# Ledger of designs, part 41: designed miniproteins, single chains, continued (5)

Each design is a single chain, and the fold is of that chain. pLDDT is the mean over its residues in the fold that is shown.

## One batch from the design tools (miniprotein)

Design m17400
Fold by ESMFold2-Fast:
Structure m17400 (fold): chain A 98 residues (1-98)
Amino acid sequence: SELEELVERLLKLVRELDEMVKKGEDPKKIREIAEEIIRVSEEILELAADLAKKEAEAIASGDKEKIKEVMEMGSYVLFAAVAKVVAEKILKEIEEKE
């Protein structure tokens, strides 16, 4: 549930960033949301890596049902990785704007 809660939080932040960019919001506010997206994305990636290690040990011991859980985590990891890259690019563009 913690992983799903972080993914839901990330989804809300990504939607907020999109709306702020479309409305031409203050770059300082855009920066704050982008930095939060990076932090939440890193938390998802770290938690997913820890969970995948624990589930790999269970699979190796014969619990094949855990394979499905690992596959489902893959979609969250991909979303977090993409969100982080997009947010980092936005931050770089703000930092280069004089």
Scores: mean pLDDT 83

Design m17401
Fold by ESMFold2-Fast:
Structure m17401 (fold): chain A 71 residues (1-71)
Amino acid sequence: APSPEQLEAEILAALGLIYYSIALKDPNLTEEQKKKLEEYVDEMIAAADAGDVDSTRAALEKLKEIVKEME
């Protein structure tokens, strides 16, 4: 069974992917924002695969900041 930390990191990464999916459907998404989203998603997935909850959460927060800029 996965560790509690790995499971938490994977759940955070799944939430981040939901934010990413929503952001990609925004017709106002800029190329700069798209590049940042892709970089943060890659960072988040790598951290989650390592079971690093803190780094996964940090990457998720960066994704949320970009989505908030689109408001």
Scores: mean pLDDT 82

Design m17402
Fold by ESMFold2-Fast:
Structure m17402 (fold): chain A 95 residues (1-95)
Amino acid sequence: SELEELEKHIEELEKKAEELRVEAEKGNLLAQLLLGQILYKLGLVYEKQGKLEKAEEYYREAARLLEEVLRKSTDPKLLEEARRLLAEVKEKLGL
């Protein structure tokens, strides 16, 4: 079932997000970037299901994490990826 596959995919993304939150809270900026990516993917999935309020919550959390990476990182690759993804997230938020 397409719905069962989608529900399993959501569970896998949510589990990965929780694992990354532990590392992100320790100040790991790569973990913060990866968490932002997973939260953006969760936002996209919920948006496709018509769960717009839940999608917006994930987009807002992703934006917060990506802005923190931009503020704290000196790594050019992390900065490039965070800027690119933040632009996509802001478009979803109408910003």
Scores: mean pLDDT 88

Design m17403
Fold by ESMFold2-Fast:
Structure m17403 (fold): chain A 83 residues (1-83)
Amino acid sequence: MDALLAALRAALAAGDGAAAGAEVRKVSTLPEDQQRALLPRIARLLEEAGLDEAAAYVLAAAFSETEEQRREYLDRAAELVEA
């Protein structure tokens, strides 16, 4: 969990949207407990980086009841980070 957040912070600081997007997508592969703990922290990091729309999609993923819906929102957030 902390390793993913560290990698995301480093990618955002470097302006590496591709690396940052890959870390966002990786969240959907983690156990549900780790996803639930991680998603609000990721949304905060994206918001601090000025990526407010991507942060909103990560928050939507946190409120999703299914893995498929959560993945869809995380993929959309990653696309916005990669742009």
Scores: mean pLDDT 82

Design m17404
Fold by ESMFold2-Fast:
Structure m17404 (fold): chain A 65 residues (1-65)
Amino acid sequence: SVETLVFGGFGVAPTEEEAKAKAAAEALARARDAGAQPVSIETQVLARTEKTVVAGARVTAERVL
């Protein structure tokens, strides 16, 4: 059987691209540490200033039981 898990991550960087990449990397690392295989990833900007972007990521992953 298969278990579906959701992992989150956050990233802070001067650019949207870098913030999203950091958020995604954190979420993917959490999925990997849990022994789960990523099946989808979503990234979103959560906040912006003139100097900083904050992004979140959601990774949906599957683990074989």
Scores: mean pLDDT 89

Design m17405
Fold by ESMFold2-Fast:
Structure m17405 (fold): chain A 90 residues (1-90)
Amino acid sequence: MEEEKKKKLEEEFRYLTALVISLSRLAGEYVPEFEEILKKLENKEISLEEAIEKLKKIVKELEEKYPELVEEAKKKAEELVKKEKEIEKE
């Protein structure tokens, strides 16, 4: 049960990370808060759950700022997540 929860959180984190990257690249916008979240997670200063919640806030802000890019960014994020899963099988 705990292990299934961890896998779901890791998948959500991968998707949100890919979505932030896709939105920021399409918009040509640098998101310093994104790098800070990744650094804090790597240093174990925040939990995976906290990182996910912070990424959701960044995604919401980017979606509100660039609503025209949302559908394309979601498509690119899904493609990035699929590619990562294929690499992990090797």
Scores: mean pLDDT 79

Design m17406
Fold by ESMFold2-Fast:
Structure m17406 (fold): chain A 93 residues (1-93)
Amino acid sequence: MKVKITVEGLFESKEDAEEAAKLAVEIAEKYGEILEKEVEISEEDGLVRVRIELVVEGMTEEQAEEMADEIVKELKEKFAGKLKDLLVSYQVL
């Protein structure tokens, strides 16, 4: 089954945004094969926005929810105080 996962966050630094993007991809790789990967990093009013879109093959809908929850948990724990906003969503394709 193919799942599209979208991760969007606001960070205080570009380095934190890049590390967050890498971590989200590493988590997704544990759940299935990454078929498509798009990472956009932009600077806005002294903050850094990251948007990650991944298409992942080989998971169930329940595993997609677990993946999204793990990404939220790991990013909030690792970037505590440095993460201003975080949105994670998934769509079954």
Scores: mean pLDDT 83

Design m17407
Fold by ESMFold2-Fast:
Structure m17407 (fold): chain A 72 residues (1-72)
Amino acid sequence: ERLREAAERTAEELGISPETVLTALKLRGAGMSQREIAESLGISPSTVRAALRKVAEELGISPEEAARLAAE
C-alpha cells in the first residue's frame, strides 16, 4: 500500500514510528489540530506538520488529501 510506504519513509526521516505518522494523518483527517495531535502522540507540532507534508510529497497530493486518505 502506497500510503504505508510513504509513512515508513517519512518516519525514518523524522525519527518516529510509521504508526505515529499514520495516526497523525488519521487524526488530522478527523479534524484535529496539529497541536492536539502533537499532545496526543507526545511529539512536537513541527514534527506533525513535517509528517503531513512529507507524506503528501511522497504521494504527490496535498497534505489534506493525504490526511483524508489515511482516515478512510
Scores: mean pLDDT 80

Design m17408
Fold by ESMFold2-Fast:
Formats: C-alpha cells, sequence, structure tokens
Structure m17408 (fold): chain A 68 residues (1-68)
C-alpha cells in the first residue's frame, strides 16, 4: 500500500539503508518524490547525496529536476 511504502521508506532513511531506500523509490517514484519533498532540507539533501547515485539514470535525472 502507499502508506506502507512511505513507512518503509522513512525507516530505511532513518537507518541510513540507502540501497533499500533506492529500491523503494524505484517501486513508486511519484509517491516517493512527493514524500521526500516534504522532508526538512538537511534530510532531503542527504537523500539527494546518498540515494540519488543508487537510482537508475532516468529516475536520478527526474529526482534532480523534481526536488530542486
Amino acid sequence: SRAQLVTELRRALAARDYARAAALIEEDPELAMKFVATLPDAEREAVLRDVLPLLSPELAARARRALS
């Protein structure tokens, strides 16, 4: 479910499990990007720094555009 994805993504980010965070973002990019956009600047910057390199090139480009 959408609520489950957000809960799991929040846990992965808190645990600094960036590989799992990347996999969850690939599962539902639109929902994941909306969630990341609501995070404080420091947490959002950590996602862009640590998670973005683990995403597919197409999704990484989309994330850079959406979260800038």
Scores: mean pLDDT 81

Design m17409
Fold by ESMFold2-Fast:
Structure m17409 (fold): chain A 88 residues (1-88)
Amino acid sequence: RSLPEGLLEWQKKLKESRKALDEAIEMAKNGATREEIRAFLKEKFKDLNLSDEEIEELTDYIMKRANGEEATLPVKELSEEELIELLK
């Protein structure tokens, strides 16, 4: 699960990499497997030093969105106030 030390860098780079998440969702809609999506995310986000658990949570998000289900990104668990506090 997400650790506080990684969350700010994760949030910042995730916003810049939103297009990569959209590409992963489209791949899943076109029949890509969970393993293919996981490999894609590991390659695209290798510089974020994400844990296997964080990649797994992202893969779950991508698969749910591709199936038309409502899903929230793990990073959205933090309020704006909590993010500001981490920036101090």
Scores: mean pLDDT 67

Design m17410
Fold by ESMFold2-Fast:
Structure m17410 (fold): chain A 88 residues (1-88)
Amino acid sequence: ELEEAIAALSKEELEKVEQALKAAYLALQNGASPQEAADLLRELAKGMGPRAAAAVRLLADRIAASPDQAAAMEELRKAGKLIREALE
């Protein structure tokens, strides 16, 4: 579950996931498909520790399942809210 994975992260891990999310959001804004944004998230997850990587991969699965760019961007906005709440 993405919410549980994010809640388990340390501040440093949350900051890394937030950076990955921002990169995916920029890619979508620049015309990337949901699948391309999901693939970018999966590549970024390879450089992360296991908990942060798991959270990013769960997010990537949700992005890949999005029917269009707008739906994918909304999933990223929801994840961003969870990250900001966890950093509070």
Scores: mean pLDDT 86

Design m17411
Fold by ESMFold2-Fast:
Structure m17411 (fold): chain A 68 residues (1-68)
Amino acid sequence: SMEEIKEKAKEIIDKLLAENPNASRFELEGLLLQELAAYLREHHPDLSPAEALEIAREALEYLDEKVA
């Protein structure tokens, strides 16, 4: 489901934050988008562009909340 994919995106963010404690928000955004794109390509290749954009948008919102 979309909700399960969004939870996976949050797990990716939590991992990136733990592994990169001194990274800037900009660096974390780049790492997130790269890893999320790879994950979606491998596991959810049939996602529409609108669905992929919604996942990326909510993931970036979660990242911003964590680094604020």
Scores: mean pLDDT 85

Design m17412
Fold by ESMFold2-Fast:
Structure m17412 (fold): chain A 78 residues (1-78)
Amino acid sequence: SPELERLRQLKEKLEAFIRELAKTLPPDVRAQVEKLLEEYSGKIQAALEAGDVDKALEHMRELLRRIGELILEALAAA
């Protein structure tokens, strides 16, 4: 499916972006972001292997939401 191929490319770009973002964060926050990335990378991959486009996108959105919350909490605590 062209859509699944596009989502696999999006997953790779998303993961690369998050890894670069994590390098700019304090060590404690970076470790939490890296744990979320590992967890959601697995969930996204499982959804893609099942051909479940909606579930893959749901997991990508949830990953971004949780990372955003961690960054906002870190900024508020600083």
Scores: mean pLDDT 88

Design m17413
Fold by ESMFold2-Fast:
Structure m17413 (fold): chain A 57 residues (1-57)
Amino acid sequence: DMKTYTMAQAKQILVQLYGSEANMLKALGVSSVAELTKEQLVKALEALGFYPERLID
């Protein structure tokens, strides 16, 4: 991929980088994956050294 990701792909990458869905939710301060906005996903990926060029629905 040329760093274009779907919302689902971005969430999967974050789960892998945090090691689990529970760790990701705890680190981002949200109660469910459904609460994650595009802005939160981009910021979380960037904080982990992962820079998507584009995030799509």
Scores: mean pLDDT 75

Design m17414
Fold by ESMFold2-Fast:
Structure m17414 (fold): chain A 67 residues (1-67)
Amino acid sequence: DPQQAAYLAAQRALVDEGLTNADRGIAKAKELEKKDPEQGKKALDTWQAVRDALNARRAEVDAQIAA
């Protein structure tokens, strides 16, 4: 199914972009933690949760592509 294959490829690309963004967010949060430990920790916790959710979504999309 070309439409489903295209959709899954697009979803995979969006997840990969999201993971790249989450890695940048984590790096910035670590920098913020040096200046403002409370706000930096909140930002770090948020970006780590986003990264974990995106990793789970990547596994789901990869399983659908493999099926």
Scores: mean pLDDT 87

Design m17415
Fold by ESMFold2-Fast:
Structure m17415 (fold): chain A 87 residues (1-87)
Amino acid sequence: MLKLTVFKFENEEKLEEAVKIALELGGKLVYYKDGRAVIETDNHEEIAKAILPLAEKHWEGYLYSDFDPEKLANLFPENTLILVGPA
């Protein structure tokens, strides 16, 4: 089971900043296209706390199966970062 946190940003600049922070904290970028990023991490809570101040909205959920990063990203609007890791 994987934990999912989706962060919506006001603009592409804030999304790019959030991606950079997540990568610096050990996140792995698995998809980044059309204003949508998917990052895998074993450090979910720490990365989520670090990028939360940049986000205008966030949602939490769970995945019970393997995921395709491109398909997952395309469920969300532009300027979103989807953080995925063990629950």
Scores: mean pLDDT 85

Design m17416
Fold by ESMFold2-Fast:
Structure m17416 (fold): chain A 70 residues (1-70)
Amino acid sequence: MSPEEILKEGKELLKKLLADPSVSPAQAMQTVFKRIVELGDKNNLPQSVIDQIMLEVQQYGQELLAQQKA
C-alpha cells in the first residue's frame, strides 16, 4: 500500500467517524492515527512518511471540525 493510499484511507475513515455523533473528535483522531501507524508499519514505511501522513490527516480533521461549528 502506497503512502497516498494510506492518506486517502485515513481521511475517509476520519470523515466517516466525525459524521457519527456517538464518536468524539478525540476518539476519531486516535482511531485514525492508530490505523495509519499500523498500515505504515505493515508496509515498512519510514517514520518521516508516517509522520507526514498523520500531519495531513490532523490538518484535514481540523478543517472538518471548523466547518461543523467554528
Scores: mean pLDDT 80

Design m17417
Fold by ESMFold2-Fast:
Structure m17417 (fold): chain A 80 residues (1-80)
Amino acid sequence: TPEVKEAREYVEKVEKELRELLDENNASSDIRLEVETGLGMVEIQLAVAEISPDPKVAKELAERAKKRAEEVKKRTLELL
């Protein structure tokens, strides 16, 4: 669906931005592990949205994945 595609693009953008931030700030292994774990959970939710046969469920899961990506970004900035 269009909403799932938009969520994928948004998540990929956030992943790139956060990985660049971790590298620029020479983040510790503990910080990197927490951020990558958060991004992993986002990827799982988005993957479930992408395979969902119900468009309404897919849209809701995609929106939850976007919100979780925003939370991971906020947490990453707090840790740096």
Scores: mean pLDDT 87

Design m17418
Fold by ESMFold2-Fast:
Structure m17418 (fold): chain A 110 residues (1-110)
Amino acid sequence: SKVEKIKELVEKLFSDKSFLDSLSEEDRKILTPELAFKILSDIVLNQKSLLEVANEYDVPSSLVAKLVKAAAEELTGKKFETTAEAILALHEYFKTPISPKLLEQLLNSL
């Protein structure tokens, strides 16, 4: 269920010309639908931080930040100024647990 919702979210983002046009040419070459699915799944389902995901997939942390903000905006209709607020919104939407250490890191980034 949650996996299918993340797949649908990725398909929606990649059908959105506004989102795609917001990416740099370099980021657009890196960020495939498959990679976006892996990034969002690791953050939402596997309790990984933005930095852990950026390091694991060898992608700029700024690209991961842009993706999570776009994903949270698509799901909630709200714009987020901070990446921490976007990640919290994703966990609230998917009803996924946040580890105490990750929650502390996110709250300190607000």
Scores: mean pLDDT 85

Design m17419
Fold by ESMFold2-Fast:
Structure m17419 (fold): chain A 104 residues (1-104)
Amino acid sequence: MDQAQQYVDLGDQYMDNQDYQSSAQYYQQAIDIAGPTDSRLWLRLGISYYRNQDYQSSIDWFQRSIDVAGTTDSRSLLNLSRAYQQLGQDQLSSQYRQQALQVG
């Protein structure tokens, strides 16, 4: 099994167990191995921080996912919208939600 995939699988297991701190750590290790081009890992790490209620860190990782995949990553755009909503940033939340809807 690929080492990066092993860390993804561990991150997914900790996510399922609601241990979002450990899931974030394993996804970070997967990113360190896979390099900066795997937007899927940025998204997973962002979701881990979001579920841990660390909305600022989740925004940073969702933004990185968009930077790698482009603005066509509707899931990262929608998750950015949700994270900004949790921070009371309603204008940014609405903006990212509209972008997500435009890309499908």
Scores: mean pLDDT 80

Design m17420
Fold by ESMFold2-Fast:
Parts: structure tokens; C-alpha cells; sequence
Structure m17420 (fold): chain A 100 residues (1-100)
């Protein structure tokens, strides 16, 4: 259990750093990284795909409703959501965004 939490935190940290490097604000990067961490943990717990999709959709909606949101953060969240909807695992979706 602790190992899965540590893995989700490590993925979230890697995503946060990548987004900040690409020009996202720290605030936006934290929103995206937190959603990614929650999505990975829900998947580890065996929660249905609909709950994982909801976490990512809620994060995307929050960013889209913020007039100060950086396009990089919005694009990263949308890409993770699209990958999960296309049948990728939450972990695979997060890893794909980190690679880019």
C-alpha cells in the first residue's frame, strides 16, 4: 500500500516538474499533478474507469474556468483524459504526458 502511494507521488512530482519546465504556473502544475496522483491511486484501488475519468474531468473543468490557467496545464490534462478514455491506464496516460 505505501509502495503504491510512493509510486503515485513520484509520478505526480515528475509531472509537476515537467509542466513547470514547459511554462505552467506552480498553481496549475499542482492541480494537474494532484489529479494525476488521485487517478493512479483510484486505478490501484480497482475503482471503475468512470471515477478515474471524473477526477481528470474535474481538474480540466477547474483549469478551463480559471482565466489565468496556462495552456500547457490545460493541454496536459486534456491529453491524460483522452488517453484514459481511449483505454490507456491512468499510469500509462501520466507517463505519456511526462515523456512529451
Amino acid sequence: REEQIDEAEALADALYNKLVEKGASEHDARIVATAAREAVLLEWEGKPKSEIVKVLEDALRRLENDPRATPVAIEATRKMLDLVKAGKSAREAVEEVIKE
Scores: mean pLDDT 85

Design m17421
Fold by ESMFold2-Fast:
Structure m17421 (fold): chain A 60 residues (1-60)
Amino acid sequence: SSELRQKAAELAQKLGEAVSQGDIAAARDYLRQLEALAKEDPSLEPLVEGGRRLVEALER
């Protein structure tokens, strides 16, 4: 739905901001919320994969 897509876009933006600030706890929290939305709408899975890669890179 348009509402789920809008929420996913906002979460993806916040995840990116958290990663840029080195806030791994916030980035992980936003990633978990994004994963929950992707379970309701599988078309959002590419956003989850992108977010997961950013968090993993931050942990290295």
Scores: mean pLDDT 84

Design m17422
Fold by ESMFold2-Fast:
Structure m17422 (fold): chain A 111 residues (1-111)
Amino acid sequence: SEVIEEARKKADELIDQFAEEARKVGGPEVADRLGRMLRAAADSIIDALEKGDFETAKLILRSARVAFERWAEELRARGYPKEVVDKMLEIARKAIDELEKIFTEAYEKLK
């Protein structure tokens, strides 16, 4: 689907942008983890959209938000500064919000 292909392209570009922002604040290890988590969510959402299952896509977005909250707790437990963890969580939440906009637009075009 051309609609799904464009959504994947937009998601990839967005994930790269947020991973680069995260790298500047938390360094490469934290940025690589954020990028991998966002890409895993995006790939799962694309699979759901290819099947016409937008309810599963919404569930994946919700699960990703929970996963980022747990990741923030993990970073805190590992001794990352509060300011870094708070900024990483802010970046992750914004990234998921923007992915939700991309995939909602794709879904509306597939109706």
Scores: mean pLDDT 89

Design m17423
Fold by ESMFold2-Fast:
Structure m17423 (fold): chain A 88 residues (1-88)
Amino acid sequence: GREAYLAERIARLKALDPRLDLTPEQVENILDIVRKLYEAIINFAKEAEKLYKDGSLSFNEGGINDLKQAAEDAKKILEEDEAVERSL
């Protein structure tokens, strides 16, 4: 569950640097910000592709494909994070 997930993240951070004394609330706030950033990338890529298709956005095909790839990578990160939370 959520509590076990936060505990795992804290333990991982302490394994990297034992001086890191992060509370569950601090870790939860950081994770919320990170999730919102990935969601913003996904939404930006969707809107950019839509504008590109209607001719309102002047990107080359490589540029739009790079944005689509960034959105797929962001989705995968969010799905993997949710899978870790569910496994705990």
Scores: mean pLDDT 75

Design m17424
Fold by ESMFold2-Fast:
Structure m17424 (fold): chain A 57 residues (1-57)
Amino acid sequence: GATAEEMAGLTGLSAEAAAQLIQKEAGAPPERARRLGTEAAAGGDFEKVAKEVNKYI
């Protein structure tokens, strides 16, 4: 499953790159992966992002 530490690793990536990683690793739908990737890349709530990603694993 995804961890908050893994989501923190997405900080500083483009939102598109973060979204692609979330989609590839978790199988999240593209729209959800983009939203979650944007949050993680911006340094948002990594625990919240990890929980949302884990809904798709």
Scores: mean pLDDT 76

Design m17425
Fold by ESMFold2-Fast:
Structure m17425 (fold): chain A 68 residues (1-68)
Amino acid sequence: HMEEELDKIIEETRKALEAAGAPQSLIDEVIKKIREAAKKYGLNDGKKVAREELSEAFAKVGERLRAA
């Protein structure tokens, strides 16, 4: 089921970002991008976007920690 696989990717991404201390607004933005990519381009592109957005979000969390 495509929705079950997407929900699993979203849940894993959410947990990883929460563990990194990402703010809820950033988590919501990343999840929105993953859902939009999966809806427009299919599940494989959703998985790719999840990986890329997770990497970018970790970089942004690192910047916020240094700026604080």
Scores: mean pLDDT 73

Design m17426
Fold by ESMFold2-Fast:
Structure m17426 (fold): chain A 81 residues (1-81)
Amino acid sequence: GLFRAAVAAAGAILDSGGKPMRAEDVLKQAEERAGIKVPEEERDEVLRTGIGFAESIPGVTVTVETDADGNEYVRAEDAEG
């Protein structure tokens, strides 16, 4: 269940093509792709695991930034491009 959501989160981050995504939008895409709802207590773990999966790809770097309103944004860069 949650493992599939984490893999789906990695896919959503990679599919963004280097464009920043809100962490909440990454999680929504993960839930839609995996066909499950991620409990609130598991959301941070699913997001962090998904980021780790994306960064496990050679040449991929993931950046997480927080805006002035406390919203987290996730962006993948392909260093081999």
Scores: mean pLDDT 79

Design m17427
Fold by ESMFold2-Fast:
Structure m17427 (fold): chain A 84 residues (1-84)
Amino acid sequence: SSSLREEGRKKQRELGELAQRLLEAVRAGDLATAEELYRQILETLREIIDIQKQLNPEVSDEEFEKAFETAEREIRREIERALA
């Protein structure tokens, strides 16, 4: 549905804003804020995947789970780079 696609676009924007705030918190040494933002990023990413599953019923749950794991690993690598 168009409302589901709109929700997906909104969640993608929220994910980008959370990711920027996470890297800023990490660089500032605010690890408590970074941990909370990381949790919110993973929740938002799961919501995006749930929307994408509904919009793309031909794609398997296994493929979406692999996509989540790949995105989570990339986020962790960005955090490690920001801490170095």
Scores: mean pLDDT 85

Design m17428
Fold by ESMFold2-Fast:
Structure m17428 (fold): chain A 72 residues (1-72)
Amino acid sequence: VEELVEKAKEYFLKAGEYRTLADIYRALADKNPEVAEELKKLADTYRNLADQYESKARELFEKAQRLKKELE
């Protein structure tokens, strides 16, 4: 159970990092019109990665919660 919670936390942290990167690149796109399209694509890529890691983290966390209830 603890392993699943730790793994979920790791994935949530990674999702947060990718979300921050997506925000940074989106802000850079607004300030740099010449390369805005490339920066927006990069931001979208990181946003997609963040979504994937968040989904995985939620699944692991829900599994850990179910196991905790069964052990109670």
Scores: mean pLDDT 81

Design m17429
Fold by ESMFold2-Fast:
Structure m17429 (fold): chain A 79 residues (1-79)
Amino acid sequence: MKVRLTFQAPEGMSPEQLREVAEEVKRILKENGVDAEVSVDEEKRQITVTLDEKDIDKAAPALGKLFDAGFRVADYEFL
């Protein structure tokens, strides 16, 4: 089963910083062997990560990077 996690950026984060965080998240996911889709909505200042539920533990370092950057969970959806 796939899950979609949407993260809201903190106030004051620039579009450039948002893109940099998304690229860092993509690298961490790849390094941990997680096949995930990462997308950025610059207008809403959101990063969305779609992955298989079974890989969520492996994705923890990448999700931790989002929380360390001040992101908050905006949505959690099962696909």
Scores: mean pLDDT 85

Design m17430
Fold by ESMFold2-Fast:
Structure m17430 (fold): chain A 72 residues (1-72)
Amino acid sequence: MSKEEQIEKALEEARKELGSKVEGFTEEAKNALLKMSLPNGTSMLRAIVRQGVRNAEKAGRKLIEPEDLLPQ
């Protein structure tokens, strides 16, 4: 499975679990995720995407922004 497919799957899973209306990523956020070095691969990707969905929803945005994905 490509990293892009993994990102899309993680978004769908997070949307269903959180009941979120977030629809996707901005171009900048998607590019940031694709360029991230993730030591634990898919599991860390899922965690980052889920946090991005929460942050975007809290901000009232339909799309996940790069700042929603930044490390704390």
Scores: mean pLDDT 76

Design m17431
Fold by ESMFold2-Fast:
Structure m17431 (fold): chain A 58 residues (1-58)
Amino acid sequence: SIDDLKQRLDELQEESDRLAKQLQAETDKNKRLEIAFEEARVTLEIMGLFVEIQELEK
């Protein structure tokens, strides 16, 4: 349902915030790159959920 998708979106936004904080605290360049790629993956999933929600609301 749309409510389930919105709940998942909230969870991913919290994960994104956590990753952003980890990235700011990390000093190793290779680990920063790994966190940045994970943040990008989470961002793409968030964008996909926004599209799904918009299509279901039309």
Scores: mean pLDDT 84

Design m17432
Fold by ESMFold2-Fast:
Structure m17432 (fold): chain A 79 residues (1-79)
Amino acid sequence: LEQVKQQLQNGGEVVLNLPARMPGKDAVPLIQFLFGLGYTPAPGDTDSLMDCVVLAAQCLGFEIVELDKASGHIVLRKP
């Protein structure tokens, strides 16, 4: 996580592979990861991991380079 934050600060790209459907209880560690990206989801806002990642990226000023909902593939770039 620390190296990821440093890469994002340097204007690098981050590639994420997410499950097509977010499991409820099993998604908690992934939601905590989003906190590390500077996004704080509400307790009831955890049913779509892809939406959370897109929102977090936009809030942090990242550019969404690629989004494939079928494979859960997302590429983020810091401008």
Scores: mean pLDDT 59

Design m17433
Fold by ESMFold2-Fast:
Structure m17433 (fold): chain A 66 residues (1-66)
Amino acid sequence: SLLEAAEKYAKLAADRAIKDKDVDFAQRLLEGAKKGLDEAKKAGNDDAIKGAQIGIKLAEEALKAL
């Protein structure tokens, strides 16, 4: 449920960045997801690692669409 919620949130945030044409917001999403991945790896939390990787992919796709 936490992983599903994280995926849903990441997609909504990425879609919002594209809709608003907000490059700065999309860059902040990418930086946040990368930081989240580092923290998740340190904690050894597999679900958090997967969620952060999805967040990175969605933020990178949003930046390419802008």
Scores: mean pLDDT 83

Design m17434
Fold by ESMFold2-Fast:
Structure m17434 (fold): chain A 80 residues (1-80)
Amino acid sequence: ATVSQKAAYVLQTLAEAQNLAAGSAEFVAYAKTVSVNDLRMLGFKDEAAAILKEIQVLTQSAEKLKAALEAFKADPVEPE
């Protein structure tokens, strides 16, 4: 995919963050593959800054979710 296509996908995905909650791990992994330097060099400085900020927020959220899932796995509640 081109840098522009990657940027457009990440920005659209950020706008749809609620809908991507189920796929957040895949989104975080994909977002980390975006070359922020390439975006800046091509003049997408605002997109690059937005992506960096959202990656930081998502990384912190993913760590919190990981801790919650680990706790749940240690004491699972069996659903009906």
Scores: mean pLDDT 61

Design m17435
Fold by ESMFold2-Fast:
Structure m17435 (fold): chain A 81 residues (1-81)
Amino acid sequence: SILLPSDTPLSPEQVLERVKELLEKAAKADGSTRASLQVAAILDMLSEGATPEQVREAAEHARKLGDEETAELFERMAESL
């Protein structure tokens, strides 16, 4: 992985917070914008090497926002990690 000296590595908790923010923005958006934000949240969890527990927490947050499709996808990801 390439890490710039000016970049501070995100903790797993900070990554989860960022993913939750993306999911909240997706819940308020529609159409292609919503889909793009959902994909960004999914890719962010995968690229940062999130634990199954963190992925499951993101799934629960998505479900609270009414995004059952993304919640189910995160649950499936947690099972495969």
Scores: mean pLDDT 74

